# Designed miniproteins, single chains, continued (4): the designs that were tried, part 57

Each design is a single chain, and the fold is of that chain. pLDDT is the mean over its residues in the fold that is shown.

## One batch from the design tools (miniprotein)

Design m13955
Fold by ESMFold2-Fast:
Formats: C-alpha cells, structure tokens, sequence
Structure m13955 (fold): chain A 96 residues (1-96)
C-alpha cells in the first residue's frame, strides 16, 4: 500500500491550521503530513500558520514536510475550484 500521507494546505489563519493539524494528529492512519504553505495573500501569516501546524504534528510524532506554493491561496485547494487538482498535484510532486 502507498504510505499514508496527509495533505494540509495552510493559508493566513493560524487558528484553522492548528485545528486541522490536531485533527490529523488524532488520525492513527496518518504517519506523515505534507504542510503546503500557500503564499498568495499574507505570506507572513501563511508561514506562521505552517510553523504552528508543523509543531503540533511533530509533537504528536508525525513526520512533517513543508512545501511552498507561491501564487496559490487556500481557496485554490477547495473542491469547487477548478485549480484544486493541479495545486494539490504540484504539492505532492514537490514532496516526492
């Protein structure tokens, strides 16, 4: 079976990034998480959100990789957005 990897896209909200990180940390099927830093908009807050999420996941014993996607924002990862598949595919490819 392929390794179970969580995808956590983070934008300019530290609180939401921490909430999603805690949910992933509670899932025993996830041993690795790719934290995708979405730099379009507030780059400083997106970085802060990624750092907060990574800390929570690492403290839970989950392996964390961080990837920057310049020109992408959190809404670009929503299933209703035609860019979602391309953005998430690029994040996975960057981690391989």
Amino acid sequence: APPRVGLLPVGGSVERAEEYARRMAADPSIDRVLVVELLAGDEEKSREAAEAAARILEEAGIAVERVDLPGAKLSDTYSSNPRAKEVLKKAVEAAL
Scores: mean pLDDT 71

Design m13956
Fold by ESMFold2-Fast:
Structure m13956 (fold): chain A 55 residues (1-55)
Amino acid sequence: KVEEIAEKAYAMWKEGATEGQISLFLISEGVRGDDADKAARAKDLAKIEEILKRS
């Protein structure tokens, strides 16, 4: 659920996706824009999960 979304966002970053691309993916999964932007900049799986659980 949240972990699966976080893993996909992290994989996108590892594959060279931009912060904007990762943020749009997270918004499409129901994450609010400000949290999506923070998660897209985190570049760390555990940090992404923490942000998404907080949103």
Scores: mean pLDDT 82

Design m13957
Fold by ESMFold2-Fast:
Structure m13957 (fold): chain A 99 residues (1-99)
Amino acid sequence: MAEEILKRAEETAKKLIEWAKEKGNEEAIEHAKKAAEALLEAARYAAEYLENPTAEIEEKLRKALQEAIAHAAKALQAITEDEAKREEIEALAAKTIAS
């Protein structure tokens, strides 16, 4: 059961990093890696919480989850900004061909 949480977190972490690498944005890749690390830490605290539910472990779990979400959001932001720039370049190229 705890092993399933860790395995699921590892699979999600791998997919997050692969997604950022496919987009080719270095800032997004760095944030995806940090999100993956925080997610794995959160999974470890979740496993500990299942064995010993304490307020201390709950707080550590919450902080790790907040870090994972924050870094994932930053990765998405970096990719979104890159895609907006790509759209501007494509629009300019299309206009140049039409004229």
Scores: mean pLDDT 79

Design m13958
Fold by ESMFold2-Fast:
Structure m13958 (fold): chain A 69 residues (1-69)
Amino acid sequence: RNRELARLIAERTGLSEALVLRILEETGGDLEKAQRALLNHLRRAGASADELHAAAVAIGEAIREVEER
């Protein structure tokens, strides 16, 4: 589950799969906390408001796709 979700998020956001997987594991299945942590990572890396919005949508869609299995 976490590996598949990390792959989808990495593919859609451009973040490394290893980084996404680490954040998912550190948040212990709290997907809202994981999403906030990923968006904070992008913001610190200099992502624009438009890039952050696109990333939030992509992360939410990836979570929904994996949770519906």
Scores: mean pLDDT 79

Design m13959
Fold by ESMFold2-Fast:
Structure m13959 (fold): chain A 117 residues (1-117)
Amino acid sequence: DDAVLRLAVALLAQDEERIKEILSKHDEKVVLPQVFNLRLESGLDLPQYALQQGRSDVARFMLDVLINSDVDLSPLLNPSKEPVALSPLERAALDAAIAGDPERAFALLEEALAARR
């Protein structure tokens, strides 16, 4: 869960160094499909969310990362994924990431993750 949200924020922020760090500590074949299976409360996935925010460059970047990973895409064809309930801080982290502020995005995400403990 924490790895999925960290990877989601890193992808939305186009932060390649953080993406590499996260994937070095977690199984890419597990966490990367989970990021793309993540449904927001709006019913949108993350690439769709990026498009809604006017960030087609971010959506394309995310899909390029997925395609170049050679991960099995079969799980992504499951349409039954329920929306995840995100905290206000987790939503703010995604918004900061898509706005091109990775430092703010990760600060908000770490605050959100700490609040769960």
Scores: mean pLDDT 79

Design m13960
Fold by ESMFold2-Fast:
Structure m13960 (fold): chain A 64 residues (1-64)
Amino acid sequence: SLEIQKEVSLEFLKKHNLDDEELEELVAQMREVAEENAEKMRELIEAGDLKALLDFILEELEKR
């Protein structure tokens, strides 16, 4: 969902103080994580565990 993507982006922005170019790169990486982990993302969304979803996305982003 767009709301989840926005929350993850804001959390990461608070941590890293990103420039516009870095922000576009972050959005691209988030899309890639979502595509690569579609099944896991779906499970977490269906469970309604927003914290687990955010933690998962942030962990995947930090591995890159």
Scores: mean pLDDT 68

Design m13961
Fold by ESMFold2-Fast:
Structure m13961 (fold): chain A 59 residues (1-59)
Amino acid sequence: DAKKKVLEEVKKKGEVTTQQLKDIADKYGLSLELTGKLTVLTEENGGKITYEQLKKVLE
């Protein structure tokens, strides 16, 4: 499950930048549409996103 692997990677880091999020999403094969949505959310949060914020979007 790509979503679960992305969440686990972000959880280990605590928070990630927009570029780190894109790299992690690409690494685990997250869909382009979902990656785009998460990128926008990360930018809305000042270019960083926490595990908790990411989990709410991914479920």
Scores: mean pLDDT 82

Design m13962
Fold by ESMFold2-Fast:
Structure m13962 (fold): chain A 101 residues (1-101)
Amino acid sequence: SYQQEVDELRARLDEAGRELGEKAEERAKETGRYVEEGLRAFREAAERAGLRVEVELLTEEGGGFVAAESAAGALLGAASGPSEEAKALHAEYVARRQAAL
């Protein structure tokens, strides 16, 4: 279930990024700026939780978003609390993104 929790977080970030991509061409400059700030905050929060998250945003060539990936399971193994922490980080990212949009 540890791996399933990480996969769920990634899938939800994928969905958020896909939704942003659909609007990128119409509001690329404004949306990209807000998303960049949200992604930075999310990454910092994930690093505080001991998670390694890779997130990428392409804005200049039509606007795109690449899903986040986490190595928590590989690095922490049986460490407790990733489910709650991962959900909290995802909720924070979504809230920041929605506030920006």
Scores: mean pLDDT 50

Design m13963
Fold by ESMFold2-Fast:
Structure m13963 (fold): chain A 123 residues (1-123)
Amino acid sequence: DPAAREREARLEIARTLLLSIARLEIEKKNLSQEEAQQVIEEALEEARRLTENTPTLLELLKAILDRLKETIIELKLSEEEVEEIFETFRSLMLGYLDSEEDKKELLEHIEKRKKEVLEKLNK
């Protein structure tokens, strides 16, 4: 079933990216192994929810970027850390998209979210 394979592929992408965000939180908060396990389980549940609630890969990636923005703001990362993390996610996310139009729209969304993060952290 092509639709089932597409959903599974999007779920794998969501898990990979949301677990990367979870790892950032675990590292910055110096969480215990038990607390880290809870954060990982929550990230896996969010991956399932976002995959179910987003009809396209592009919309899924945008939702994950919104989660990344909130996590960065909560963790109060430096400007240098923000630039590094957004560059890492840009490289990963662009690799998942095939269309130049989707890549352009994703890049515009990344730059918009990065600007919003930097503006909020400078307040």
Scores: mean pLDDT 88

Design m13964
Fold by ESMFold2-Fast:
Structure m13964 (fold): chain A 100 residues (1-100)
Amino acid sequence: STMLRDIARSNIDQANRLRDSDPLLAVQLYVTAGIAYLQLGDYDSAARLLEEAARIAETRLGDTDAADLLRQAARYARQGNVDQAIDLARQGVNTLFQFS
């Protein structure tokens, strides 16, 4: 879908700008773009976005639990297990808000 791809690219561009100033929003945007790529069948791009979200969660937000869930989501993404990848990605994002 052209719409999903355009939304994903827009979210990536915004996340790239926000990585240092708003790392929490950057993680949300990378995960949203990753889910869009999963729905497009682009599993490698989805996995890379989820791994970048995990890196920011760990290194900028100090949330290793969120990072572990996002890395698990990336592994399922590479396997083409879209449902498990989305569920784990959402759990990772939700974990970031438990202490906000």
Scores: mean pLDDT 89

Design m13965
Fold by ESMFold2-Fast:
Structure m13965 (fold): chain A 63 residues (1-63)
Amino acid sequence: DEEKLLKEFNELLGMKFKSVEEALKNFKNMKDFLETYNLFDLFPEEEQEKFEKATEIAKKLEK
């Protein structure tokens, strides 16, 4: 159920994406930004774990 995955994704990231396409596009841009500036490692462990869970949900939404 894509709607449930999108809701879970929004809750994990504190976002309000209206569509799977919007969520995936914005998540990719965010991930690319964090990797480019090496900012991911500066986040608290709890936030890093949320990002990892969001990545797994994004993979499910892509299929």
Scores: mean pLDDT 77

Design m13966
Fold by ESMFold2-Fast:
Structure m13966 (fold): chain A 102 residues (1-102)
Amino acid sequence: LEELLEKFKEALENEDYETALEIFGKILELAKKEGKVEEAVKRVYEILLEKFKEYIKNKDYAGLEKLADFAEELYEKFQLKELLPLSVLSGIAQLYVAVNKL
């Protein structure tokens, strides 16, 4: 799990969201096998939240928009209730970008 979480974080740092999505699928598969789905999803949520905070702090609006789109894609594709806060955060981030681009 730790190895996959590190690779997930690296993919996000490189804005390689396609690879990040594939890694998330592998994280879920391993977590289901080990009975740790809730723990794994919570850790992914924490990684994404820290990345959102980083982009906001750095006023990286392009990065923030891409990350917001990715977070929404994760929620839509996997339909995990534990990821619902990310969908909400994505909406807030998109509003933040829209207001600050003016």
Scores: mean pLDDT 77

Design m13967
Fold by ESMFold2-Fast:
Structure m13967 (fold): chain A 114 residues (1-114)
Amino acid sequence: MTTLTESGGGTFKEGSSVRLTGAYTGPEAVGVAWYQQKPGEKKVLVADLGLFGDLFVPERVAGRFTASMDLAAKTAYLDMKDLKVEDTATYYIALLTSDGNLVYGPGVEVTVVK
């Protein structure tokens, strides 16, 4: 069974950089996606590694948000650069494991202030 823990959220100043972390247990990961959920809006794919491809990532976050994985450490990351007030949202990790399961994290809140 896969356990997934998200961390790295909080309140940040506009223009700062932050790393969100998803630590997992169980089977090996084969891909990771990160979703942005704003109040009253649908979840939006903001970074992908090995799952869906960049066609679904909005231009407003392209090049600023990067997904990565450390397979040996069983940890996935979202690096967010040059934070904007409009990046304020809950961020969810989706992890694809080698047994074919897609596991969602509980979400981590990021608030960006001027």
Scores: mean pLDDT 80

Design m13968
Fold by ESMFold2-Fast:
Structure m13968 (fold): chain A 72 residues (1-72)
Amino acid sequence: MTDEEKRDLILKILSSRGYSMTPEALELALTKVPGRARLPSYWQGEIQKLVDRLISLARGNVVTLEEVEKIK
């Protein structure tokens, strides 16, 4: 999965739940997706988990750099 495909998937999941993300937060969020994998289903699962965590940390409907920085 390319970095562009990962960005698109993150934004798609967020928008489906009524959330958005700043461009700076999106670039940092890509660095929080773990590992190297050849199987697309692995990346989809990891991105879903990341987005679920980001939504749980958000105080409004916009995910900012501050929420992404809290993820290790």
Scores: mean pLDDT 77

Design m13969
Fold by ESMFold2-Fast:
Structure m13969 (fold): chain A 98 residues (1-98)
Amino acid sequence: LTPEELVALTPMGAKAKELLDWYKENPDASPEELLEKLLELQFELLEELGYDLTPEIKKAWLEYMESHLTPDTPLGKAYHYLREGNIDKALAELSTLL
């Protein structure tokens, strides 16, 4: 899988809810910790769909997201807002996936 295919194939609705529920239990989490949790849940979803994600593929996907952040989707906007430290806007974007 290319990083572009990984982004396109990820139906984040259920994992967005899981992330929002996690943040309710961890309200002191930093934007960096919330971003790490979002990425963890995205990889978990892809593995649940039967994709074999090697450490190399996960690293390439992270490098792609960092280099090509395109906030044209709710997930992309959430990553962008977390990178800027804006948790409230990131959570608002993720809630649109519910």
Scores: mean pLDDT 70

Design m13970
Fold by ESMFold2-Fast:
Structure m13970 (fold): chain A 74 residues (1-74)
Amino acid sequence: SSVEVVEIELSEEDGVYKITAKLSDGIVLEAEGKSFAEAVKELIKKLEELPEDVYKSAAPSFSGAVLLLAEELS
């Protein structure tokens, strides 16, 4: 089954970065860090905990969404 990122959201509160990613199958992944890079690393760990077929199908859209989000921070 093909799964992709359909929503990605970044929030910052008191120097804590929270990223929320919603997948097309209804899975919601959330991660926090003291920087955008740390929050992304924690979110990748959660993505890798998913079944391999889900992770492999979601990874390209996830990478694209994170890159777009990083562009907005520039």
Scores: mean pLDDT 82

Design m13971
Fold by ESMFold2-Fast:
Structure m13971 (fold): chain A 60 residues (1-60)
Amino acid sequence: ERIEQLEAEMDRVDAEDARVRAEWKASGGSPEAQSRLFDLGVEKLKLAVDLVIERRELEK
């Protein structure tokens, strides 16, 4: 349910990250692509924290 939603969001971010990384490599290290990768990294971190919190609630 909530964990499944967070996992689906993580999958979406991972897919976008993979696409942007491919564009970054093809461009020879575009600063715009690098900035986008940083933003995606922050989104992944937030989702990972939310997943840890939800898993802890299930273990109660």
Scores: mean pLDDT 80

Design m13972
Fold by ESMFold2-Fast:
Structure m13972 (fold): chain A 100 residues (1-100)
Amino acid sequence: EVEKMKKILEELLKLPEAEPFKEELDLKGLGYEKIIKDPMSLSKIEEKIKKGEIKSLTELELEIHRMYLNAKIIYEEDSEEYKKAEKLLEEFAKLVEELE
């Protein structure tokens, strides 16, 4: 389980679409801190896997979805970052199917 999650995350981090989501956004500077209560990034997901806070593919999927929903709140629908978030979620689904 943990090895599969690490492999999925490694493959996601290689994608160009991952760039805006690698590090946590400065929500306080952007004024979204009161709207987004649990900001998520790929680096934070990686840390949670290493700490044993994400124990299953289902939990990993929930964290990826949280990151995606945060992006939809922050970014305009026509932005490059919004489109990259959609692509990243699509690639995550494919990787889960391939490693089943």
Scores: mean pLDDT 75

Design m13973
Fold by ESMFold2-Fast:
Structure m13973 (fold): chain A 118 residues (1-118)
Amino acid sequence: NKSKVLDNLRQELKRLGVSEDDINEILSLEEQLFELLDLKKLANQGDEEAAKKAQELQASLTKQLNDKIAELKKNNADPVVIAELELLLLDLKLLSGEISMEEYMDLAEPYFSIITNR
């Protein structure tokens, strides 16, 4: 359930001391990832319009994440916020087939560590 996943993420980020503005931005990006997953499911069923929208959304979301991560790193922003966005970028790379599941687990480990150890 998308709503339950997003609510649980909001509560966890709030517990970790993430600002409301950063929580809202992360949740907006997570909602776009869920939309992408729904579009990819329809595309796999032969929906050509959904396939086109999935390609456009994946490109847009990848650019948004790369630009935001670069900005946050430059400004020494909250490491938990950076870790959450880096994980979202890795989710996109895994979904596109750019990286394998093994590569995903190796690349994701330091970000999971940052979130867990806060």
Scores: mean pLDDT 87

Design m13974
Fold by ESMFold2-Fast:
Structure m13974 (fold): chain A 100 residues (1-100)
Amino acid sequence: SIEDLEKELKELKEEVGRLVEEALKILRDSSLTPAQKIAKLEEIRKRLEEIKKRAEELLKKAQESGDPKLIAEAKRLVKSIENAIAFIDEQIAQLKKKLA
């Protein structure tokens, strides 16, 4: 149903927010070495890739529903996840420079 799609989109959006917050905590943790930060960020990146697959499936369902609001929300969620992955990739690249 449309209500089920709205609920699933909200739940994924909240999960993405928690993973981004976790990534920021890792980056701010002065007890972690650059190598440890990279390893933890790569784990978050893998979790975001799995969430992206789920978000893309919800986008397909939204498109099948024909609801313009759900399609727009699902597209925004996919883009938000892509932006989060890009941010993590940039942070990993910066940390790798500190190892050389």
Scores: mean pLDDT 90

Design m13975
Fold by ESMFold2-Fast:
Structure m13975 (fold): chain A 90 residues (1-90)
Amino acid sequence: SQGLREAIFVPLDKLLEELEKILNDPNASEEEVEEKVKKFQEFVEEIKELLRRVGFLTMPENEEKKEILNYLKKVVEKAEKLLKEWKERR
């Protein structure tokens, strides 16, 4: 549904943008980075819980299911890569 995409894609894109911004800010403290990482991780877990509760994961494989799951995977992988690169720079 459009509402499910908006509930996942829009806020997760914003959190990823905020995480990327803070990780590339040379004046950002480790505490500020940890706060942004925590917010991102907590939201991803909330999305996973939402998907379980609405029975999304038990639905037959369709284009929307594949799109949402692929999007979540890509966003998490991008965040992990950005965080790894930040740790290697510090």
Scores: mean pLDDT 80

Design m13976
Fold by ESMFold2-Fast:
Structure m13976 (fold): chain A 100 residues (1-100)
Amino acid sequence: GKEKLEALEELIRLLDAAIAALAAGDIASALAHLDQAQKLVEDMRKKGLISDATADEFLAALAEAKAALAAGDIAGARLVLELLLGMVRMMLSIEKLIES
């Protein structure tokens, strides 16, 4: 539905912004975008827009990226976020096909 499409597009925007911040060396901005992404995923779960299993996978990936950043592993954090972004983009593509 429209609400799920809008939420997935917002999640993609936040993940793209986090990756761009990491490329610029702005860890604080990256973490702020990841915190916003976490809240959005939790809200999507509460609204039933994604399954509990999907929400758990997304939240685990966000937690792994944050842990990598805390350890100074920018490359590892970026890899995790790029994989998560790929999963979210696939989900958006499927949702757009269902709406067609």
Scores: mean pLDDT 90

Design m13977
Fold by ESMFold2-Fast:
Structure m13977 (fold): chain A 82 residues (1-82)
Amino acid sequence: MQHSIDLVLKAREALEKGDIDEAISLAPAVYGVAMGLGDYEAVKLVEEAIIYYKKGDYEKAKELLEEAIERTLSMAKAYGWT
């Protein structure tokens, strides 16, 4: 669990630095944690972020991934996983 949360935190750091390529490479970790928490809205946000990234809409991809990460970390904290 801690290792997966650490990867989600690294994805957040990548977005803060403007490194969308690194953040998207870590999206599978965000997806996995969201699925483990049963947060299907966060899962959908990760999927949409990847779609926009592939279309070259990096600003929208960043927005969606930031929302997915924040939602995932908030729920993990509520469940005592962080």
Scores: mean pLDDT 83

Design m13978
Fold by ESMFold2-Fast:
Structure m13978 (fold): chain A 82 residues (1-82)
Amino acid sequence: GKIIVVIKKDGSIEVYETEDSEEAAEFAQSHVSGDVIGGAVSENGKILASLFSDGTVVGEGSEEVSEEEVKKFALEVKKELS
């Protein structure tokens, strides 16, 4: 399944998990535009993309990561932007 983590300007963090690629894409698209300052998308323990407040997008990672590592990344991005 895909795990999407989104950090917003108000400091809230949203986590979404789905087996459906269309639902994952819809959630990401609805949350990337507007007040989003960072986030990450992972699938099967791999980070597929990382999103930053400056508009930087880092593509598919080569390393397997856990949901906990994705959440830790989201919290670290939030800390840097706070």
Scores: mean pLDDT 60

Design m13979
Fold by ESMFold2-Fast:
Structure m13979 (fold): chain A 103 residues (1-103)
Amino acid sequence: MEEKKKKADEIFDKTLEEIRRVYEENPEDVTRILQLIARGAAELEEVLKGMSVEEAKKYLDEFRDRVIATLRELGLSPEQLARVEAVLDQQAADFLERIEKEK
């Protein structure tokens, strides 16, 4: 568990740093931000393989919360935040369903 938590935290930090950098360079490029979020989520999913649905969900929820908090701090509109939340919720649901089916 400790090793997976450390890897998850590293993915969170890297993804949030890249989001901040891209937003500072091109705040209008929401598509690029969504691509970075999708990449971070995919890297996190690799770390979460072999975990229970309940444990994996905790990390996915933490990732979602940290991403949304960072984007809100950067000044994304409520409409842009809703779009990001929808993408994160869909990716998390799809991953958790795949884990459940593999058991």
Scores: mean pLDDT 81

Design m13980
Fold by ESMFold2-Fast:
Structure m13980 (fold): chain A 62 residues (1-62)
Amino acid sequence: PEFVAVPDKNGNEIRVAIDVENNTVYVGEATPDTKKLPDEGVAEILSAVINTMPMKVVKVSS
């Protein structure tokens, strides 16, 4: 899955990748290579929603 940079409520960028096929969401620190979502509102909502999704959450670090 592709990682996308999303802002959290504090303005910090995190990287998120949602793999619906494998029922998994990946969350980690944003990197320079992480693509931003074009809609800042959608990015913020997506960041919040990952906490409530019925998916396996995997932390990604460096």
Scores: mean pLDDT 63

Design m13981
Fold by ESMFold2-Fast:
Structure m13981 (fold): chain A 83 residues (1-83)
Amino acid sequence: MIATVSTSEKKAEEIAKELEKKGYEAVPYVARDKKSLEEAVEAAVKQGADEIVAETELLAGQAAQIAKPLAPDLKVRAAEPSP
């Protein structure tokens, strides 16, 4: 399962749908601030996420720092830029 993270519900869902088109199982999460990002990362780890895909490189970097002590082997990356 891949967790998709954005400050916008619509963007998190769009990233999840793009991953679903590629045959992945994706679950969207919304993170508006550091606390909601921590909650989203913790929920993804608890659900057994294999990867976190964040809307921006900054958000991905923050999510990676939060995920490292919880699940050091969890892959965290930024979403591909929209065409």
Scores: mean pLDDT 82

Design m13982
Fold by ESMFold2-Fast:
Structure m13982 (fold): chain A 60 residues (1-60)
Amino acid sequence: MPINYTPDQQRLADLLADPSAANQQQINAIMDRLGYSDAAKAAAIGVQNGNVVDVVRRLQ
């Protein structure tokens, strides 16, 4: 079944595919708007403990 992402969730998923320094500020801002915890933001930006799919799944 298709997952209906909001425009911000879709943008976050796209940015997490390339978590460069330029994208990290946008990722942090979008995650803040979506109400995610600082720990979730750190995991997404660091990409070392978070599978992008698992991060997005937990944020739904």
Scores: mean pLDDT 60

Design m13983
Fold by ESMFold2-Fast:
Structure m13983 (fold): chain A 88 residues (1-88)
Amino acid sequence: SSQTLAVVDQIFAEARRLIATLPAEVQEAVTPLFEEIEAAVRKAASTGSLRQALLTLREQVLKAHREDPRTGGILTGILYRALNRVAS
């Protein structure tokens, strides 16, 4: 639905804004992961499985950032807000 696409757009716009505030080397590490997962989330949104795609993104972020809890915390915070919005 148009509302679901708007939520997806907002989630990734907020994520990109936060990534832009991070050190360049962190941006370089996070950007490819976000681009791949954004594509997967957008595909899932078209099939009605947005919530499951967001849960998958959360797990991947946690695994990728075990040694950088600051970055992991910021990104998982965005994803938890997104999950709450979708669940409402």
Scores: mean pLDDT 71

Design m13984
Fold by ESMFold2-Fast:
Order: C-alpha cells, then sequence, then structure tokens
Structure m13984 (fold): chain A 96 residues (1-96)
C-alpha cells in the first residue's frame, strides 16, 4: 500500500512538471504526501488511508488554486491530473 501510494504520487508530480505554474509546488506537495504515508506506515491501514487521502486532497486543492491564479489555461489539465491521482489513491486504500 505505502509503496503503491508513493508511486502514484510521484507519477502525478512528474506529469505536473510539464506545467511551469505548479512544477516546483508539485514536487514539494508530493514529498509531503509521501512523507505522511511513510510516517503513518506503522499505524493501522485505516488510519494511514484517511491521513494520506486527506493530505493528498489538500495538496490537490492548493495546486489547482495556484494553476488557476498563475496560468488559467493550465488549470483544467492540473485539475484532471489531481482527480486521477486521488481516484488511484482511493482505489489502493479500498483494496487494502
Amino acid sequence: MVEEIKEVVREAALRLSEFEAVAVDAEYEAAMVINTAEETASGSPEELGKTVLEKAKEAAERLVASARRIDPAAAEGVRRIMEEMLERIKEIIEKA
């Protein structure tokens, strides 16, 4: 579960690297979500799932907001990547 979440988050950050408006922020947010998953790995799968999904949702909201402010034309692409990432994280948690 933790390694699968880390892979999904890294893939999303790589896709976001093509959007200059959010590329740097995406690396930072990805590192924070990954760190949260690693720090909660010793807890229950249910607690890990809730904490990681909440952190990922907050990161997604910040990145979409930044894209809308800096480059509105990129905002829809950023939003879709974030929605796909959140859906994949949710599926990993539900399967565990």
Scores: mean pLDDT 84

Design m13985
Fold by ESMFold2-Fast:
Structure m13985 (fold): chain A 55 residues (1-55)
Amino acid sequence: MSLDDEVEKVLAAKEAGRRASAEIAGVEPRPITEEDRENIRKSIEQQRKLEEEEK
C-alpha cells in the first residue's frame, strides 16, 4: 500500500470521530485541514521507521 492510501484511511477515521463528537455536543464538526493531513503523514512515516528498526 502507498503512504497516501494509509493517510486517506486515517483521515476518514478522524473525520468520522469528529462527526461523532460533534453530534454528541450538538454542534457542527470542523472540516479536516491540511495540518491534520501532514500530522497523519508524519505519524505513518514514524511508524514505518520503527518497523524498519525492528527488522
Scores: mean pLDDT 75

Design m13986
Fold by ESMFold2-Fast:
Structure m13986 (fold): chain A 75 residues (1-75)
Amino acid sequence: LAEDVRGLGEKAAEAVRKGDRQKAANYVTALSLLLVGEGRFDLARETTQRLNAAIEAGDPEGVLEAAEEAAKKLA
């Protein structure tokens, strides 16, 4: 689970680096659904807000940081 969250974060960050905001948003949706599926509703909301803010800023490192924080809270 934590590694799946990290993997989706890495893919979202790569999409941001390539300027593909739609692909980045799709990975954020997948990550959010994964957290919701685990019953982590507050974590899903907080993480989605951070990921979307980083995508809007064109900040792949911010995307990686938000995903890593979520993964650590799952461990």
Scores: mean pLDDT 84

Design m13987
Fold by ESMFold2-Fast:
Structure m13987 (fold): chain A 72 residues (1-72)
Amino acid sequence: MEQEIQERLRKALEEAKKYVEDGYKAGKPEQGIVKAGNILLEAAPDLDTLAALSEELARYVKELGVKIKPEA
């Protein structure tokens, strides 16, 4: 079922985002991103889905990077 696949992918993306946040908090964002990427790779049924999830994760990483920049 498409709904079952979407739910699985959503949970994987949420878990991946959590690892990215934990990486930023620990001062090791690259390690968080690597762990997040591995989660998406295991969850994605094909390369197109993996690419889409990776793009969403990359967007999230970029948004976090902007928010934590000391630009004040």
Scores: mean pLDDT 74

